# Designed miniproteins, single chains, part 20

Each design is a single chain, and the fold is of that chain. pLDDT is the mean over its residues in the fold that is shown.

## One batch from the design tools (miniprotein)

Design m714
Fold by ESMFold2-Fast:
Structure m714 (fold): chain A 79 residues (1-79)
Amino acid sequence: MEELRKEADRHYEEGLRALKNGDYQKAAELFEKAGDLYVQAGDLPRAAEAYRLAGIAYQKSGDLEKAKEMFDRAAALRA
């Protein structure tokens, strides 16, 4: 569990850097991967936030279909 959380944290931090640099596609993929790893680690609040950020990044990259999918995943984890 702790190793999965550390891997998720690494992807999340890389996603934040990519987002700040305007690399929206890369940021979205990193946040989506972080969300998946947080789900596996049982950290649902962090998974929801990672998917939300992936949705924002996909929206900024023009991938509206992926953005909707990520926002739906985030909402499901916050219910």
Scores: mean pLDDT 86

Design m715
Fold by ESMFold2-Fast:
Order: structure tokens, then C-alpha cells, then sequence
Structure m715 (fold): chain A 80 residues (1-80)
């Protein structure tokens, strides 16, 4: 359901806003590199999408951050 996905995205945005965005970018970049080195292309792509979402939030572009978070959730479902 789109409504449930929107609720999860909004909770993720609220959580991200409470964090140190610069540290999250570094952590997600490291996570993507580790996943790629392990041969896990799906996890690497998910980490990159989350990093782009954090960058969008840092720029004040919440709409772009929501779109990127939605893509990350869709990819997470495909990997499960």
C-alpha cells in the first residue's frame, strides 16, 4: 500500500533529520564500498540510494529525498 510506504518514508526522513548528515554520508559510502567488495550489487545500490537521499536532505530538497528513499525501499523488497 502506498499509504504505508509513505508512512515509512516519513519516519525515515524524521530519523535522518535527527542525525549527523555528514557522518551518515561517510557511513553509507563505506557501506556501499564494503557491499561492492563482497559482490553484493543490490546492497551496494541500496546504500548509494540512501546516501543520495541524505545529500538531498542536506540540500533542503525533501521531495528528492522522499523519492530516493522510496526507491531504496523498493530495492530492499526485491532483495528480500
Amino acid sequence: MEEKEEEEIEKALEWLKSQDLDKLIEQLEAAAAKAEAAGDAGLAERARLLREAVLALKEGNEEKARELLRKALELDRELA
Scores: mean pLDDT 78

Design m716
Fold by ESMFold2-Fast:
Structure m716 (fold): chain A 55 residues (1-55)
Amino acid sequence: SNEEEVEKLIKELKENPSEEILEKANRLGVRLVLEGDYELLKKLQEAVKEVKEKL
């Protein structure tokens, strides 16, 4: 499910932030927009923002 993918990716972003994982997050974000899942999109975007502040 999208929720499981988002949760897993947020965990990966927080534990081992990298450009490759950020690219995966961007691709998932595009899919969430296309599917209209704005709550999961917001959750993913907030995690990406927090990780980018540490890079």
Scores: mean pLDDT 81

Design m717
Fold by ESMFold2-Fast:
Structure m717 (fold): chain A 89 residues (1-89)
Amino acid sequence: GEIEELEKEAEELLKRALELAKEALRKAETLELILRAIALILRAIGLELDLELAKKLKDEEEQKKKLKEIVEEAKELVEEAEELLEEVE
């Protein structure tokens, strides 16, 4: 169903964002780039916690709304992580 599809999309996006941010951290050669990578990692972890909380919501309408918000934030995080990785390469 839609909820399961949103959960899967959020999980896949957050996994990608975290992998990209960790790679950027590994390649980062300046304090500024290191701190930016750490900030992205912390944001990804925060969204993973938000996703776990969203999965526990009993109201389907509220759950769908929250999952859509997490998916959009995760998409933005992937874009920021991809941009940072290009800067460190």
Scores: mean pLDDT 89

Design m718
Fold by ESMFold2-Fast:
Formats: C-alpha cells, structure tokens, sequence
Structure m718 (fold): chain A 77 residues (1-77)
C-alpha cells in the first residue's frame, strides 16, 4: 500500500512539473487516502495539504479548504 502511495506521489510530482495542478492534486489525494488507510496519518496529512495547495493554484479554493481541514484533523491523531 505505501509503495502504491509513493508511486502516486511521483506521478503527481511529474504532473505538477508540467503545470497540470488539478491532475497533480488528484494523485496526491489518492496517495493521502492510501497513507491514511495504512495508518500513516502524518504522510496522509502532508499530501492532503499538498493537494489543497494545488487546487488553490488551479482556481478551486473551496476544494482546497476541505482538504486542508482534513489534513488538520489527521495531524491530531
């Protein structure tokens, strides 16, 4: 599961380098979900925040706010 999450992060990083912020954010969200499922709440929070930043850059501030809230909840675990 963590190997799958790491692969999604690398694909997200590549999409970010290409300027595709929405696709990058979607890959980071999927990676965060896998980290959360495996109990790695620290990395899950990290990638939800990263996805939020990318959605904000893409012009989706409301989606970014939802993801940031989820990241803050996971940091408390």
Amino acid sequence: MEEEAEKLVKEGDRLEAEGNYVAAAQHYIRAAELYEKSGNFEKAAEFYQRAADHYEKAGFPEAAEVLRSRAEELKKK
Scores: mean pLDDT 84

Design m719
Fold by ESMFold2-Fast:
Structure m719 (fold): chain A 58 residues (1-58)
Amino acid sequence: DLEEKARELAATFSGKEKQAILGLLEALLNGDEVAARVAVHVASPSVKEALEELLRLA
């Protein structure tokens, strides 16, 4: 479940990194593939792997 994975990942981050995970989740739920890819591309290295995991689940 995409939302369950996003909640789990978001719980391990804070601030802008948590916002990046939640923003990617919103883009994926809206079917906005371009916004989802941009979110992963501009993310800090510390959260990028978590965002890529969410993108693979979508």
Scores: mean pLDDT 80

Design m720
Fold by ESMFold2-Fast:
Structure m720 (fold): chain A 67 residues (1-67)
Amino acid sequence: MSEEEREILAYMQELVGEAAARLPREATVALAFELARVVQEGIEKGLSVEEVKERMERVLEEALAAA
């Protein structure tokens, strides 16, 4: 695993932890799957760490706004 991939996955875990504190378990699980999809697509497309983080932040913001 690259250093960039480790950074992205660590950030994903941080966002999931924030969601778990603020959202019901069902919503947090759905968010975790969506974040994993965003990370997978970002890595596959060769997006930068910052671009992947920005996309993950948008997903969390949408989930929190819907709650």
Scores: mean pLDDT 82

Design m721
Fold by ESMFold2-Fast:
Structure m721 (fold): chain A 55 residues (1-55)
Amino acid sequence: MSTVLRVAMKDTGLSEEQLRELVELVRTEGARAAGERFGLSPRQALGAVEAVELS
């Protein structure tokens, strides 16, 4: 699943470590709040969660 993770990194501009932090924030604060923290839409935040879970 390295390709899915790589696409998520490119789409968000985040590193793998930042994507994992985003996933934790989505889990604790929700997609909107997590997205705002990283300058992403809620849809992008949810897509990043899926990419990390599939990796």
Scores: mean pLDDT 78

Design m722
Fold by ESMFold2-Fast:
Structure m722 (fold): chain A 81 residues (1-81)
Amino acid sequence: VREAAELVIEALMELLKIAPKEEILEIIGLILRAIGGELDEDAREVLRTAREALELAKRLGAPEEVIEKLEEAIRLAEEAL
């Protein structure tokens, strides 16, 4: 769970560098949800957050490195279920 959450947070922090101002609050909200999921050891919440982050990253045209981190986070969160 921790490793998956850390990858989501790292990917979302990279998204903040390229995001339009209108998306910043959504990205911050997702970061806070990933942190909460890590603290609660809630693999399902981390997985949901990672999936939402991946969809947002794809909409924003994020670099492949960000997409790959989120796909790996999804894989790790699914394995933790």
Scores: mean pLDDT 82

Design m723
Fold by ESMFold2-Fast:
Order: C-alpha cells, then structure tokens, then sequence
Structure m723 (fold): chain A 90 residues (1-90)
C-alpha cells in the first residue's frame, strides 16, 4: 500500500532525525507519519483501527515533544507509535 510505504518512510525519517538531533525535521516527519497512520487506519480491519488511531496519537505527541525540544520524550512517543503500527500490520 502506498500509504503504508509513506507511513514507514516518515517514521524512519523521524528516527534518523532524532538520532541526528534535528528536532525540527523530526517534528515534521512525525506529523507526516501521524497523517499517514490515520490514512492507513481507514483501510485496515475494524479490529486494527484502534491500533492505528493510537499510533497516530503517539506520533502527534512525539511531534509536540520534538517542537518543545524534548528529544527523549519524542523518541519514546516514536517508539510507542511504531509498536502500534507493527501490531496493526500483522
């Protein structure tokens, strides 16, 4: 799915940007990942939709943390969001 590919691309970009200390790029990538997670959530089975909604919310919280300069909190939210994406795509 093109939406899944974009979701994985932007969550990966967020991880790279956080590892490089680029919080602005990390926030932009996390907001993109949240948007694509909501898009994927419309296409998955009803049982998986809550997992994608949680992923999107965690990516949004991660973007806010990155915007506030909290690298550790942004990383934590990215990891939580990515875990829910992994569970939804099983």
Amino acid sequence: SPLVDLLLTFSTQASISLNQGDLKLAAEALRAAASFARGVGRLVSPEKQPLMDKAAKYFEEGAKAAEEGDLEKAREYLEKGSKYVGEALK
Scores: mean pLDDT 89

Design m724
Fold by ESMFold2-Fast:
Structure m724 (fold): chain A 74 residues (1-74)
Amino acid sequence: SFAAELEELKARAIAVAEEAVRAEGERLGLSEEETRELIERARRRVEGLAAQVAANPELLPTFRATVDADEALV
């Protein structure tokens, strides 16, 4: 179903964003607190994108392609 696919992609997007932020935080020597704040911001951004896809289901293929591309980079 659309809802199940969107939930799957949202979860994957959040996981990738968290991994990327943690890696960058370690590289830049950020504090644990600073890294957690960046993760929270990334999570909110992904939730906003998922909400846009929920409002416009035609965006699902684009969202999937973006998540697939992001996963390939981490």
Scores: mean pLDDT 87

Design m725
Fold by ESMFold2-Fast:
Structure m725 (fold): chain A 89 residues (1-89)
Amino acid sequence: DKEEELRRRLEAVMRDALRAIEAGDFQAAADLLREPVKEAVEMGVPLSTIVRIARELAERVARELGVADPERTVRLFVSIVETVYLQES
């Protein structure tokens, strides 16, 4: 239930966040993620859970978008999610 809602909200911003990371605009990616991550914190979603979901979704979407370095892009995305989670906690 709450995990499905989190997945939907992360997917809604995922494409734009990954594009921002590819462009080197990490602040834009963090800003796109702030509201979904804040809602996850407010719902009591643990950091380990949001990191798992974020990685799974980012791996899939990075492949769908054909990013040049999917491993690096996913790693950066997860790091930004973790940073935003800690800021909103």
Scores: mean pLDDT 85

Design m726
Fold by ESMFold2-Fast:
Structure m726 (fold): chain A 70 residues (1-70)
Amino acid sequence: MSEEELELEITLALARMILGVAKATNAPEEVLEKLEKLVEEAEEAARRGDLEKTRKLLEEIKKLAKEADE
């Protein structure tokens, strides 16, 4: 794998992990729906090799998950 491909896979793995933790901890349904949409967008961006967009979507996912933990 190229370094960029590896970084995309790691970024997606983190995004999926955050969604998995949110599901396991019974996050609100509205939060889960938004997280799932953001993960889908990140997967599509990564499929196109768009590392910058994939990173931006991971940051959005992190923000949403943090807000749910209040």
Scores: mean pLDDT 80

Design m727
Fold by ESMFold2-Fast:
Structure m727 (fold): chain A 73 residues (1-73)
Amino acid sequence: MEEDIKIVRKAVELAESGDELDRGVAQIALATLLQVAKNEGNEELAEKYQRLLDAISAGNIEEARKIVEELEK
């Protein structure tokens, strides 16, 4: 969990950079975390990771930050 939140924070930072390559790396990292959450049967966590991916793909960094706060509790 603690390690996953660090990956999530790093992914949002990369997405904020405005660099398309960094955004792609962020999306891959989040897609991996989403798949792990789904495989573990953690539907709540998977839903949050899906929302985060959608926010980053839309360029909605403010929404992405709010989702990170939800993940941190």
Scores: mean pLDDT 79

Design m728
Fold by ESMFold2-Fast:
Structure m728 (fold): chain A 67 residues (1-67)
Amino acid sequence: GKIEKKEVTLKGVVGRVLAKELGVEVGDKVTITIDYGTGKAVITSEKTGKQIETSLKSAENILKLLS
């Protein structure tokens, strides 16, 4: 399936929640990888190596909130 990667800066309320889960700080960058073939997405911090698995729909909503 098609895989999209987006680099985003953690900001606002959603950025604070993701920063806490990934063990990073607000203002840090993370990569959101969406697999449109499986409907799954992964949010990854290169700084900590931690990742969060979520759905494609949740990842799209997160991208809209971080834009």
Scores: mean pLDDT 84

Design m729
Fold by ESMFold2-Fast:
Structure m729 (fold): chain A 50 residues (1-50)
Amino acid sequence: KKEELIEKYVKETRLDYSTVKAILDSVNNDIEKAKKKIDALVERLGLDRP
Protein backbone atom coordinates (compact mmCIF):
# COMPACT_ATOMS: atom_id res chain seq x y z
CA LYS A 1 0.00 0.00 0.00
CA LYS A 2 2.71 2.52 0.93
CA GLU A 3 4.72 1.71 -2.21
CA GLU A 4 1.60 2.19 -4.36
CA LEU A 5 0.91 5.56 -2.72
CA ILE A 6 4.48 6.72 -3.34
CA GLU A 7 4.34 5.58 -6.99
CA LYS A 8 1.01 7.39 -7.45
CA TYR A 9 2.39 10.68 -6.13
CA VAL A 10 5.61 10.34 -8.15
CA LYS A 11 3.52 9.84 -11.30
CA GLU A 12 1.13 12.72 -10.50
CA THR A 13 3.65 15.32 -9.25
CA ARG A 14 6.94 14.33 -10.96
CA LEU A 15 8.70 14.55 -7.60
CA ASP A 16 11.47 12.05 -6.90
CA TYR A 17 10.55 8.77 -5.18
CA SER A 18 12.77 9.54 -2.17
CA THR A 19 11.17 12.99 -1.74
CA VAL A 20 7.63 11.58 -1.73
CA LYS A 21 8.69 8.80 0.66
CA ALA A 22 10.23 11.36 3.03
CA ILE A 23 7.02 13.43 3.03
CA LEU A 24 4.89 10.36 3.78
CA ASP A 25 7.28 9.34 6.57
CA SER A 26 7.17 12.86 8.06
CA VAL A 27 3.35 12.71 8.40
CA ASN A 28 3.12 9.07 9.60
CA ASN A 29 1.67 8.08 6.21
CA ASP A 30 -1.35 10.36 6.74
CA ILE A 31 -2.62 10.67 3.17
CA GLU A 32 -4.40 14.00 3.71
CA LYS A 33 -1.37 15.66 5.36
CA ALA A 34 0.97 14.18 2.75
CA LYS A 35 -1.20 15.57 -0.04
CA LYS A 36 -1.09 19.07 1.48
CA LYS A 37 2.70 18.97 1.92
CA ILE A 38 3.23 17.65 -1.61
CA ASP A 39 0.90 20.30 -3.05
CA ALA A 40 2.78 23.06 -1.19
CA LEU A 41 6.14 21.71 -2.37
CA VAL A 42 4.96 21.49 -6.00
CA GLU A 43 3.76 25.11 -5.86
CA ARG A 44 7.00 26.26 -4.20
CA LEU A 45 9.11 24.57 -6.89
CA GLY A 46 6.97 26.07 -9.66
CA LEU A 47 5.96 22.68 -11.01
CA ASP A 48 2.71 22.31 -12.91
CA ARG A 49 0.29 19.64 -11.82
CA PRO A 50 0.00 16.82 -14.38
Scores: mean pLDDT 72

Design m730
Fold by ESMFold2-Fast:
Structure m730 (fold): chain A 70 residues (1-70)
Amino acid sequence: VDKEKLEELIKKYEERLKENPNDADAWFGLGFAYLQLGEIDKAIEYFKKALEIRPNYEGARAYLKIIGAD
């Protein structure tokens, strides 16, 4: 995925979170997009937010393990 498409995706998830800050899927999506941009610290922050909202979020936990931030 190219950087321009990732930045567009980030804006869409940010809009969703302005409407519903408890959208765990949107937090996960931000984490994944920032991970793909190489923004590791932001990716970790957003994956942890997804887990705070939904502790059984397998995808977020798996990526935190891969990054080494578990």
Scores: mean pLDDT 82

Design m731
Fold by ESMFold2-Fast:
Structure m731 (fold): chain A 62 residues (1-62)
Amino acid sequence: MLSEEEKQEILVELMKEKGITTLDELIEYIEKNPEEFKEELKKKGLSDEEADEIISKILSLK
């Protein structure tokens, strides 16, 4: 499994690539394209389980 720090770095890089600057924008992006966001995380080295955990954690912050 990736470390908490590595997961945070991947998330920050993905947000920058998509022009996402706020948590609200991130939540909207995930809600509109959850499968796309999961695949982007997997492309950056996360497993299916790790991507699902990150998505669940972010969506719990709505």
Scores: mean pLDDT 79

Design m732
Fold by ESMFold2-Fast:
Structure m732 (fold): chain A 67 residues (1-67)
Amino acid sequence: SAAEAAARAAGAARAAGATGSMDEKQANEFLELAEKGQHREAAAGVAAASRASGGDFMAEEALRAGE
């Protein structure tokens, strides 16, 4: 479901933020979107941020592990 996908994506973003692979503020914004029920937007934002950061294989692998 979109809610489950968004929850996994938001969790991966938080993990990436904690490891320095993604901006912590940006990760928190995605979590806020998921909490507000904008699950599709949260998941899309995490995916876009992961692509934009480009060099962090660990962040990308964390996102895929949520599958």
Scores: mean pLDDT 59

Design m733
Fold by ESMFold2-Fast:
Structure m733 (fold): chain A 105 residues (1-105)
Amino acid sequence: MEEEEAAFYQEVAKRAGLDLTPEEARAFWEKLQADARERGVRSWDELADWLIEQGKKYGVKEEVEKLVAEARRLMANARSRQDVLDAFAHVFRAYKLIEEAKKKK
């Protein structure tokens, strides 16, 4: 199970344009989930709203909003594993943009 999960997140990371090992991709998702849980996020819609709020706070709202809107569309109409991977990839891209924006001095 852990090996399959790590492989899934690495495939998501590759689609997001992230050069991560399976272990790094899993750690990236676990950090995203931990941050989201601390804010009480319980659903894809709440995750989307939280990411947009974080994007607004760190000055990348428009970019995050576009990624999150596409992720919402893919998940609402998910018909294949590819749709789920692409939705998660958009979430990974949004979270990376927020994390990079936080590091700007």
Scores: mean pLDDT 80

Design m734
Fold by ESMFold2-Fast:
Structure m734 (fold): chain A 110 residues (1-110)
Amino acid sequence: DRALYAQLGRIVVQALREVGIPEELRGDAANLYMSALTAIERGDLERAREFLRELIELVGGERALRLIRLVTQGAVDYLRSQGLDEEAARVAALGEKALELTEEIVEELE
């Protein structure tokens, strides 16, 4: 669904701005986050951790955690508004796992 993906893309771009990620890093940050979610969905938690470590190194742990929270909440709210409750639940689960892994990595890097 082209319209659905376009709106989800807008949610990601707005979250990157609200978190204060510099414009020159936003594309790489978005790609790392999306790659991490794809790895989580496939059950590849080791690869997900690699992408999340790169995201933390790129933008910092606090910004990475805030980005994941804002994108997950925005995407879930949007999908629910479209009546896509099963998709919203799936995105919420992926976001919660990404948040858990990111918190673990931030603790490991301290």
Scores: mean pLDDT 88

Design m735
Fold by ESMFold2-Fast:
Structure m735 (fold): chain A 61 residues (1-61)
Amino acid sequence: FEEYIKKAEEAYKQGNYRDAVVYYMKAANLARKEGDTEKAEELESKARQVAADYQAQQGIA
């Protein structure tokens, strides 16, 4: 799942919040499949934070 985390970070740095959310969620799903629940929850939290940033940028409350 490391590769998806890197892609999410790259997308976030470029302001591509939509892709960043997608990649963090893919990484979280893979972490859960590997039994790493703690890492999956961390990545899901990051995805939610990025989604909030995206909504703020679009002017959506």
Scores: mean pLDDT 79

Design m736
Fold by ESMFold2-Fast:
Structure m736 (fold): chain A 98 residues (1-98)
Amino acid sequence: AEAAAARALAEEAIRRIEEAAEKAIEQGEEGRELLLDTMDEEVARLEAFDAEMGAAARQGAGLGSAKALSLEPEEGIREMAKIFIDAVEAATAAFVAR
């Protein structure tokens, strides 16, 4: 039950980030803020469920946004989403392995 809940929450977070990233790419620089806002919302949901999953997602968001500063807007948005999704997937696998 706990493992299924963690996977469902992670799948929803990943879906929302993928959708936000696609929309952000269409908007360019302004889209980056939309993606960051969506990441903040998903970090809050993950943290409310499990502190370690939330912390991992927050670190992913920070790392992705820092790396994006050295990339072109579209590439930066894609990299931010990828790093965040990778962090959420890794944290979910760690939670399930407990």
Scores: mean pLDDT 85

Design m737
Fold by ESMFold2-Fast:
Structure m737 (fold): chain A 86 residues (1-86)
Amino acid sequence: MRHALVLGAGRIGRQRALDLVRQGVQRITVADRDPDRVRRTAQDVRDAGAEATPVTADIRRDASRVARAMGRPADYSFNTLPTTDP
């Protein structure tokens, strides 16, 4: 089973998570500061046929909380957080 971490559950993060499911990733941890974004992205991943773990945290500052919620190292990680606000 491949496990991916997606940091950021906005438009780009959601699309990346769904693309990973289409590529055969079976478990995705989605982390975002916004609980509504993380919940929507996790549900979209589950609807696409993969396991999804939503993590609400300030992932720019609180990487240890994200790591604990994962329970194991990610096989892949993707940072989709913007460096500049859109």
Scores: mean pLDDT 69

Design m738
Fold by ESMFold2-Fast:
Structure m738 (fold): chain A 89 residues (1-89)
Amino acid sequence: KAEELIKKGNELIKEGKYEEAAKLYEEAIKLAPKDSKLRAEALANLGLALAKLGKAEEALKYATEALEIDPENILATLALMYAAALLAS
């Protein structure tokens, strides 16, 4: 279910397929329980994938949503920093 979609998305990230990975993370978000750590993980991964695609504003939105659910999420923090750097340049 949601966990399998995140895992498959992570495999696509390793292959440099950021657009395809983002689509799988988006599906994982739809399936993950609201305010769950799993949803935060999917949101963080989506944020990072979008940042890699240069979609800074969308990346920032999803990274901040992930941090609202799980403030200690390292991937969400990384996605936020990457997105903020893109917006600042």
Scores: mean pLDDT 85

Design m739
Fold by ESMFold2-Fast:
Structure m739 (fold): chain A 86 residues (1-86)
Amino acid sequence: DEEERRRREEVERLLRRALENAKKMGDEEAVKQVEEALEYLRRGDIEKAKEYLRKARGNLNLTAAGDKGELGKEGAENLDRAIELL
């Protein structure tokens, strides 16, 4: 199904962006949680992937301070969109 393939490609792109945002913020917990979500997605465990993405989303907001607040917001938006598409 072409729609499923396009949706999966968009999710992977959004998660790669969120991972980059988390790395730039120095949020090691959020990085770990996004990486765990990507592993579960590769295994086809969408429920577990969503669980870890929601955890990463919460951590990015908690660490979004000072000049890095925009990076945290962008990462959170990318994660929210990925969860919505799954």
Scores: mean pLDDT 78

Design m740
Fold by ESMFold2-Fast:
Structure m740 (fold): chain A 85 residues (1-85)
Amino acid sequence: MAKEYIEKAERLLEEAQRLLEESSSVEAAREAIRLAREGKKYAMEAIKEAETLEEILRGIGLTLRAIGLEFQAALLAGDLSLMDE
């Protein structure tokens, strides 16, 4: 169900962003990357199960947001290689 995957992706990405806002530690950055990657997986599942163009676009938007959060977390950790895991 695309809506369920969209909601799960949004929740995971919100948690990743919250961790980056509340902590500057490398451990928090790695956890944020982990959550963003999981959110990206759900966003891609939403695209796969999408029945409407609106659901496809929401899934794409969440996928891009997840990539942005991964990049932000890796940059804050001072190690862009974290993006390659």
Scores: mean pLDDT 81

Design m741
Fold by ESMFold2-Fast:
Structure m741 (fold): chain A 65 residues (1-65)
Amino acid sequence: SMEERARRAVEEIERATEGFARVLEVKGDTITLGIEPSGTREAAAAILAIGIGFEYGFRVVIRPL
């Protein structure tokens, strides 16, 4: 189901980004994440999260924390 896919995508994003990407909202096909994209570390987390979201069929939107 979409809910199960969303849950797995969220779990994988948070695991892979070591908590730097925090899920703020999941709505339809969109996952909204909070990240501070102010350095290489945060930028790498954003890129990783976008890639994981895409693999699970979700759009990823990044918001600064």
Scores: mean pLDDT 78

Design m742
Fold by ESMFold2-Fast:
Structure m742 (fold): chain A 56 residues (1-56)
Amino acid sequence: SAAEDLATLQRLVDAVIAARPAPGTDLFAELVEANRRLGLGLSPEEIRALMARFGI
């Protein structure tokens, strides 16, 4: 659902902010790393789909 997808994206974004990424790192790479750290099991394609769905 849109609400579940948004909640998942919010968790990933919060983890990126908490990790304080280096300047110049792209958001997709940071979301992939956040997914790995949180153990959510999303594929890179699923992360791209979440980004596309919410315009980021």
Scores: mean pLDDT 84

Design m743
Fold by ESMFold2-Fast:
Structure m743 (fold): chain A 66 residues (1-66)
Amino acid sequence: MSKEEIKKIVLDSLKETNGDLVAAANRVGEAVGVDPMEAFRILAKNKDKSNEEQAEAAAEELSKLL
């Protein structure tokens, strides 16, 4: 899975869950194939940023785990 595909998954998950980071992390974990707890940690680090900025940062970290 490419970094751009991961970024799209994260961005869509953040938009669909409207700030529910647990729900977003579960969706990202399932779609990307990473532990939902690791996805949650990555998303939580960037929670004060825009959805686009959160998705970019999360895609960088998640791509390194794959």
Scores: mean pLDDT 80

Design m744
Fold by ESMFold2-Fast:
Structure m744 (fold): chain A 76 residues (1-76)
Amino acid sequence: MAAPLAPVEVTVSERRLTADGVGEEVGSWTEKVRDSAEFFALLDRAQAEARSRGPEYVAGAVFKGAASAAEHAARA
């Protein structure tokens, strides 16, 4: 895959699952990724870090202003 010339912003969110299954946002931050490999590495790292805090913690990542693009990337 070709890497983009400019990094794209990705919002990473960590949530604690609650009894209703919806979850509470524990924290969110923005990171820049240059390609799909960096995006998946960021997602894997965030998920691993969340799991290290407990099984109730989950993490996700979304392109800023383009949730559908992040979903498409996650599916590929």
Scores: mean pLDDT 67

Design m745
Fold by ESMFold2-Fast:
Structure m745 (fold): chain A 80 residues (1-80)
Amino acid sequence: DPKKLVEEFKKRAEDILAELEALATSPEQQRLVDRAKKDVEEAFKLLERMVEKGYPVEEIKRVAETFLRTLEALLERARA
């Protein structure tokens, strides 16, 4: 179910953003979080359009995983 994949992506992305927000103690870190939130919103729109246009589930999953990897890398750097 491609709709379920997008829903799971939203939940995972929101969890990562919540961790990033909790780590943001400076204006510079807050700007990074704000940008990540914007990127996540654009990713949601892209994934929803892919579902609407009937893209293969495997392609939707690949795109979602790519965005999640980018967010996870950002979180790892924020923890360092």
Scores: mean pLDDT 85

Design m746
Fold by ESMFold2-Fast:
Structure m746 (fold): chain A 90 residues (1-90)
Amino acid sequence: SAAAAIAADPDNADAWRDLGEQLAVQGDLEGAIAAYEKALAIDPDYVEAWIGLGRVYLAAGDLEKAREAFEKALALRPEDEAIREAIEEL
């Protein structure tokens, strides 16, 4: 599990991102944000964590923070049409 991976290695950005995804699916938006922020503290170039953070802020109704997170993801992966569409749909 993501929690077990974090317990073994708290610097595992992938495990924090997986935890963020699990918490977001369960509707724990505050927990998901915290988990994605941990992943990004370890690896600030982690595109999937920026995308996840953007989606969680969108679900929480924070369009400004959602845009900021998606723009960070797009800067790291400029050819990703799905990220560009996510920004345009805000």
Scores: mean pLDDT 87

Design m747
Fold by ESMFold2-Fast:
Structure m747 (fold): chain A 66 residues (1-66)
Amino acid sequence: KKEEFDRKIAELEKLYREALEKGDTKLANQLAFEIVLMRHYVDEFGDWEKAEEYYERALKLYEKAK
C-alpha cells in the first residue's frame, strides 16, 4: 500500500509540473491540492481509501484539461 501510494504521489507530481510548464495554473493548483489531501489523510488517519479517492479525482481533473 505505501509503495503504491508513493508511486501515485510521484505520478501526480509529474502531472503538476506539466501543468505548470503549459501555464495551466488552475490545473496545477488543483493537482497540488489533491496531493496535499492524499498525504494528509494517510499521515493523520491512515485512510488509504480516502487517499485513493483523491488520486482518482486528480486523474479526472487532468483528463478533463486535455
Scores: mean pLDDT 81

Design m748
Fold by ESMFold2-Fast:
Structure m748 (fold): chain A 56 residues (1-56)
Amino acid sequence: MNYLTWFNRGKEYEKQGNLQGAVIAYEEALKLKPNDEDIANELKKVKEKAKKASEA
């Protein structure tokens, strides 16, 4: 898979409320395109959501 496929999967998982899946997908996208600030920002945002959900 290229970084676009992983980024799109991350977006889909996030929309479904699968925050763990979104984190994994965005991390894979960022590994393929490490200088992409948009991917990095989405990853940071979804990690914060996942952290808050798990600490409920």
Scores: mean pLDDT 79

Design m749
Fold by ESMFold2-Fast:
Structure m749 (fold): chain A 93 residues (1-93)
Amino acid sequence: DVEAALARIRAAAGRMSAAAKRMLEALKNGDEELYKQAAKEMSKAIDEIINAGGEHPEVLAEVSAIFRKFQEFGTALKNGKLDEALALLDELG
């Protein structure tokens, strides 16, 4: 079911966004355990998006769009544009 796959991918993108926000909070606070936990949740969300795309090739355009936006988030962080990075995460979830 393509609609179910799209809903699953969008929900996973939201979890990916939430995990990224927790990783940023953990780095700010020096919380290594929170960082590791958030990184595992990020990995699970990424795997779910990839698996859904593999099961339903019709949704690959949505998968591509999510990963492009996440790359833009990473670029904004690297350039010190925290407000832009957080806005990009909000667009993901």
Scores: mean pLDDT 85

Design m750
Fold by ESMFold2-Fast:
Structure m750 (fold): chain A 63 residues (1-63)
Amino acid sequence: MIYTIEIDKKNYDPSKLDFKKLEELGAKIIRIEFVSDDKVRITVEAPEENIEKIKNYIKEIFK
């Protein structure tokens, strides 16, 4: 399924993304959008059972 996660732009650092860990969770990043001056939207395709793990992972690395 496709899921969208919004994070604060000030906390967004693409170098913190572990693509190997995301691949192990079956996650594929479809799109990263700067939707406002303060927000970044990350669109992910992943198995439904792993969505919460992926969401929590992304929110933890972009604190």
Scores: mean pLDDT 79

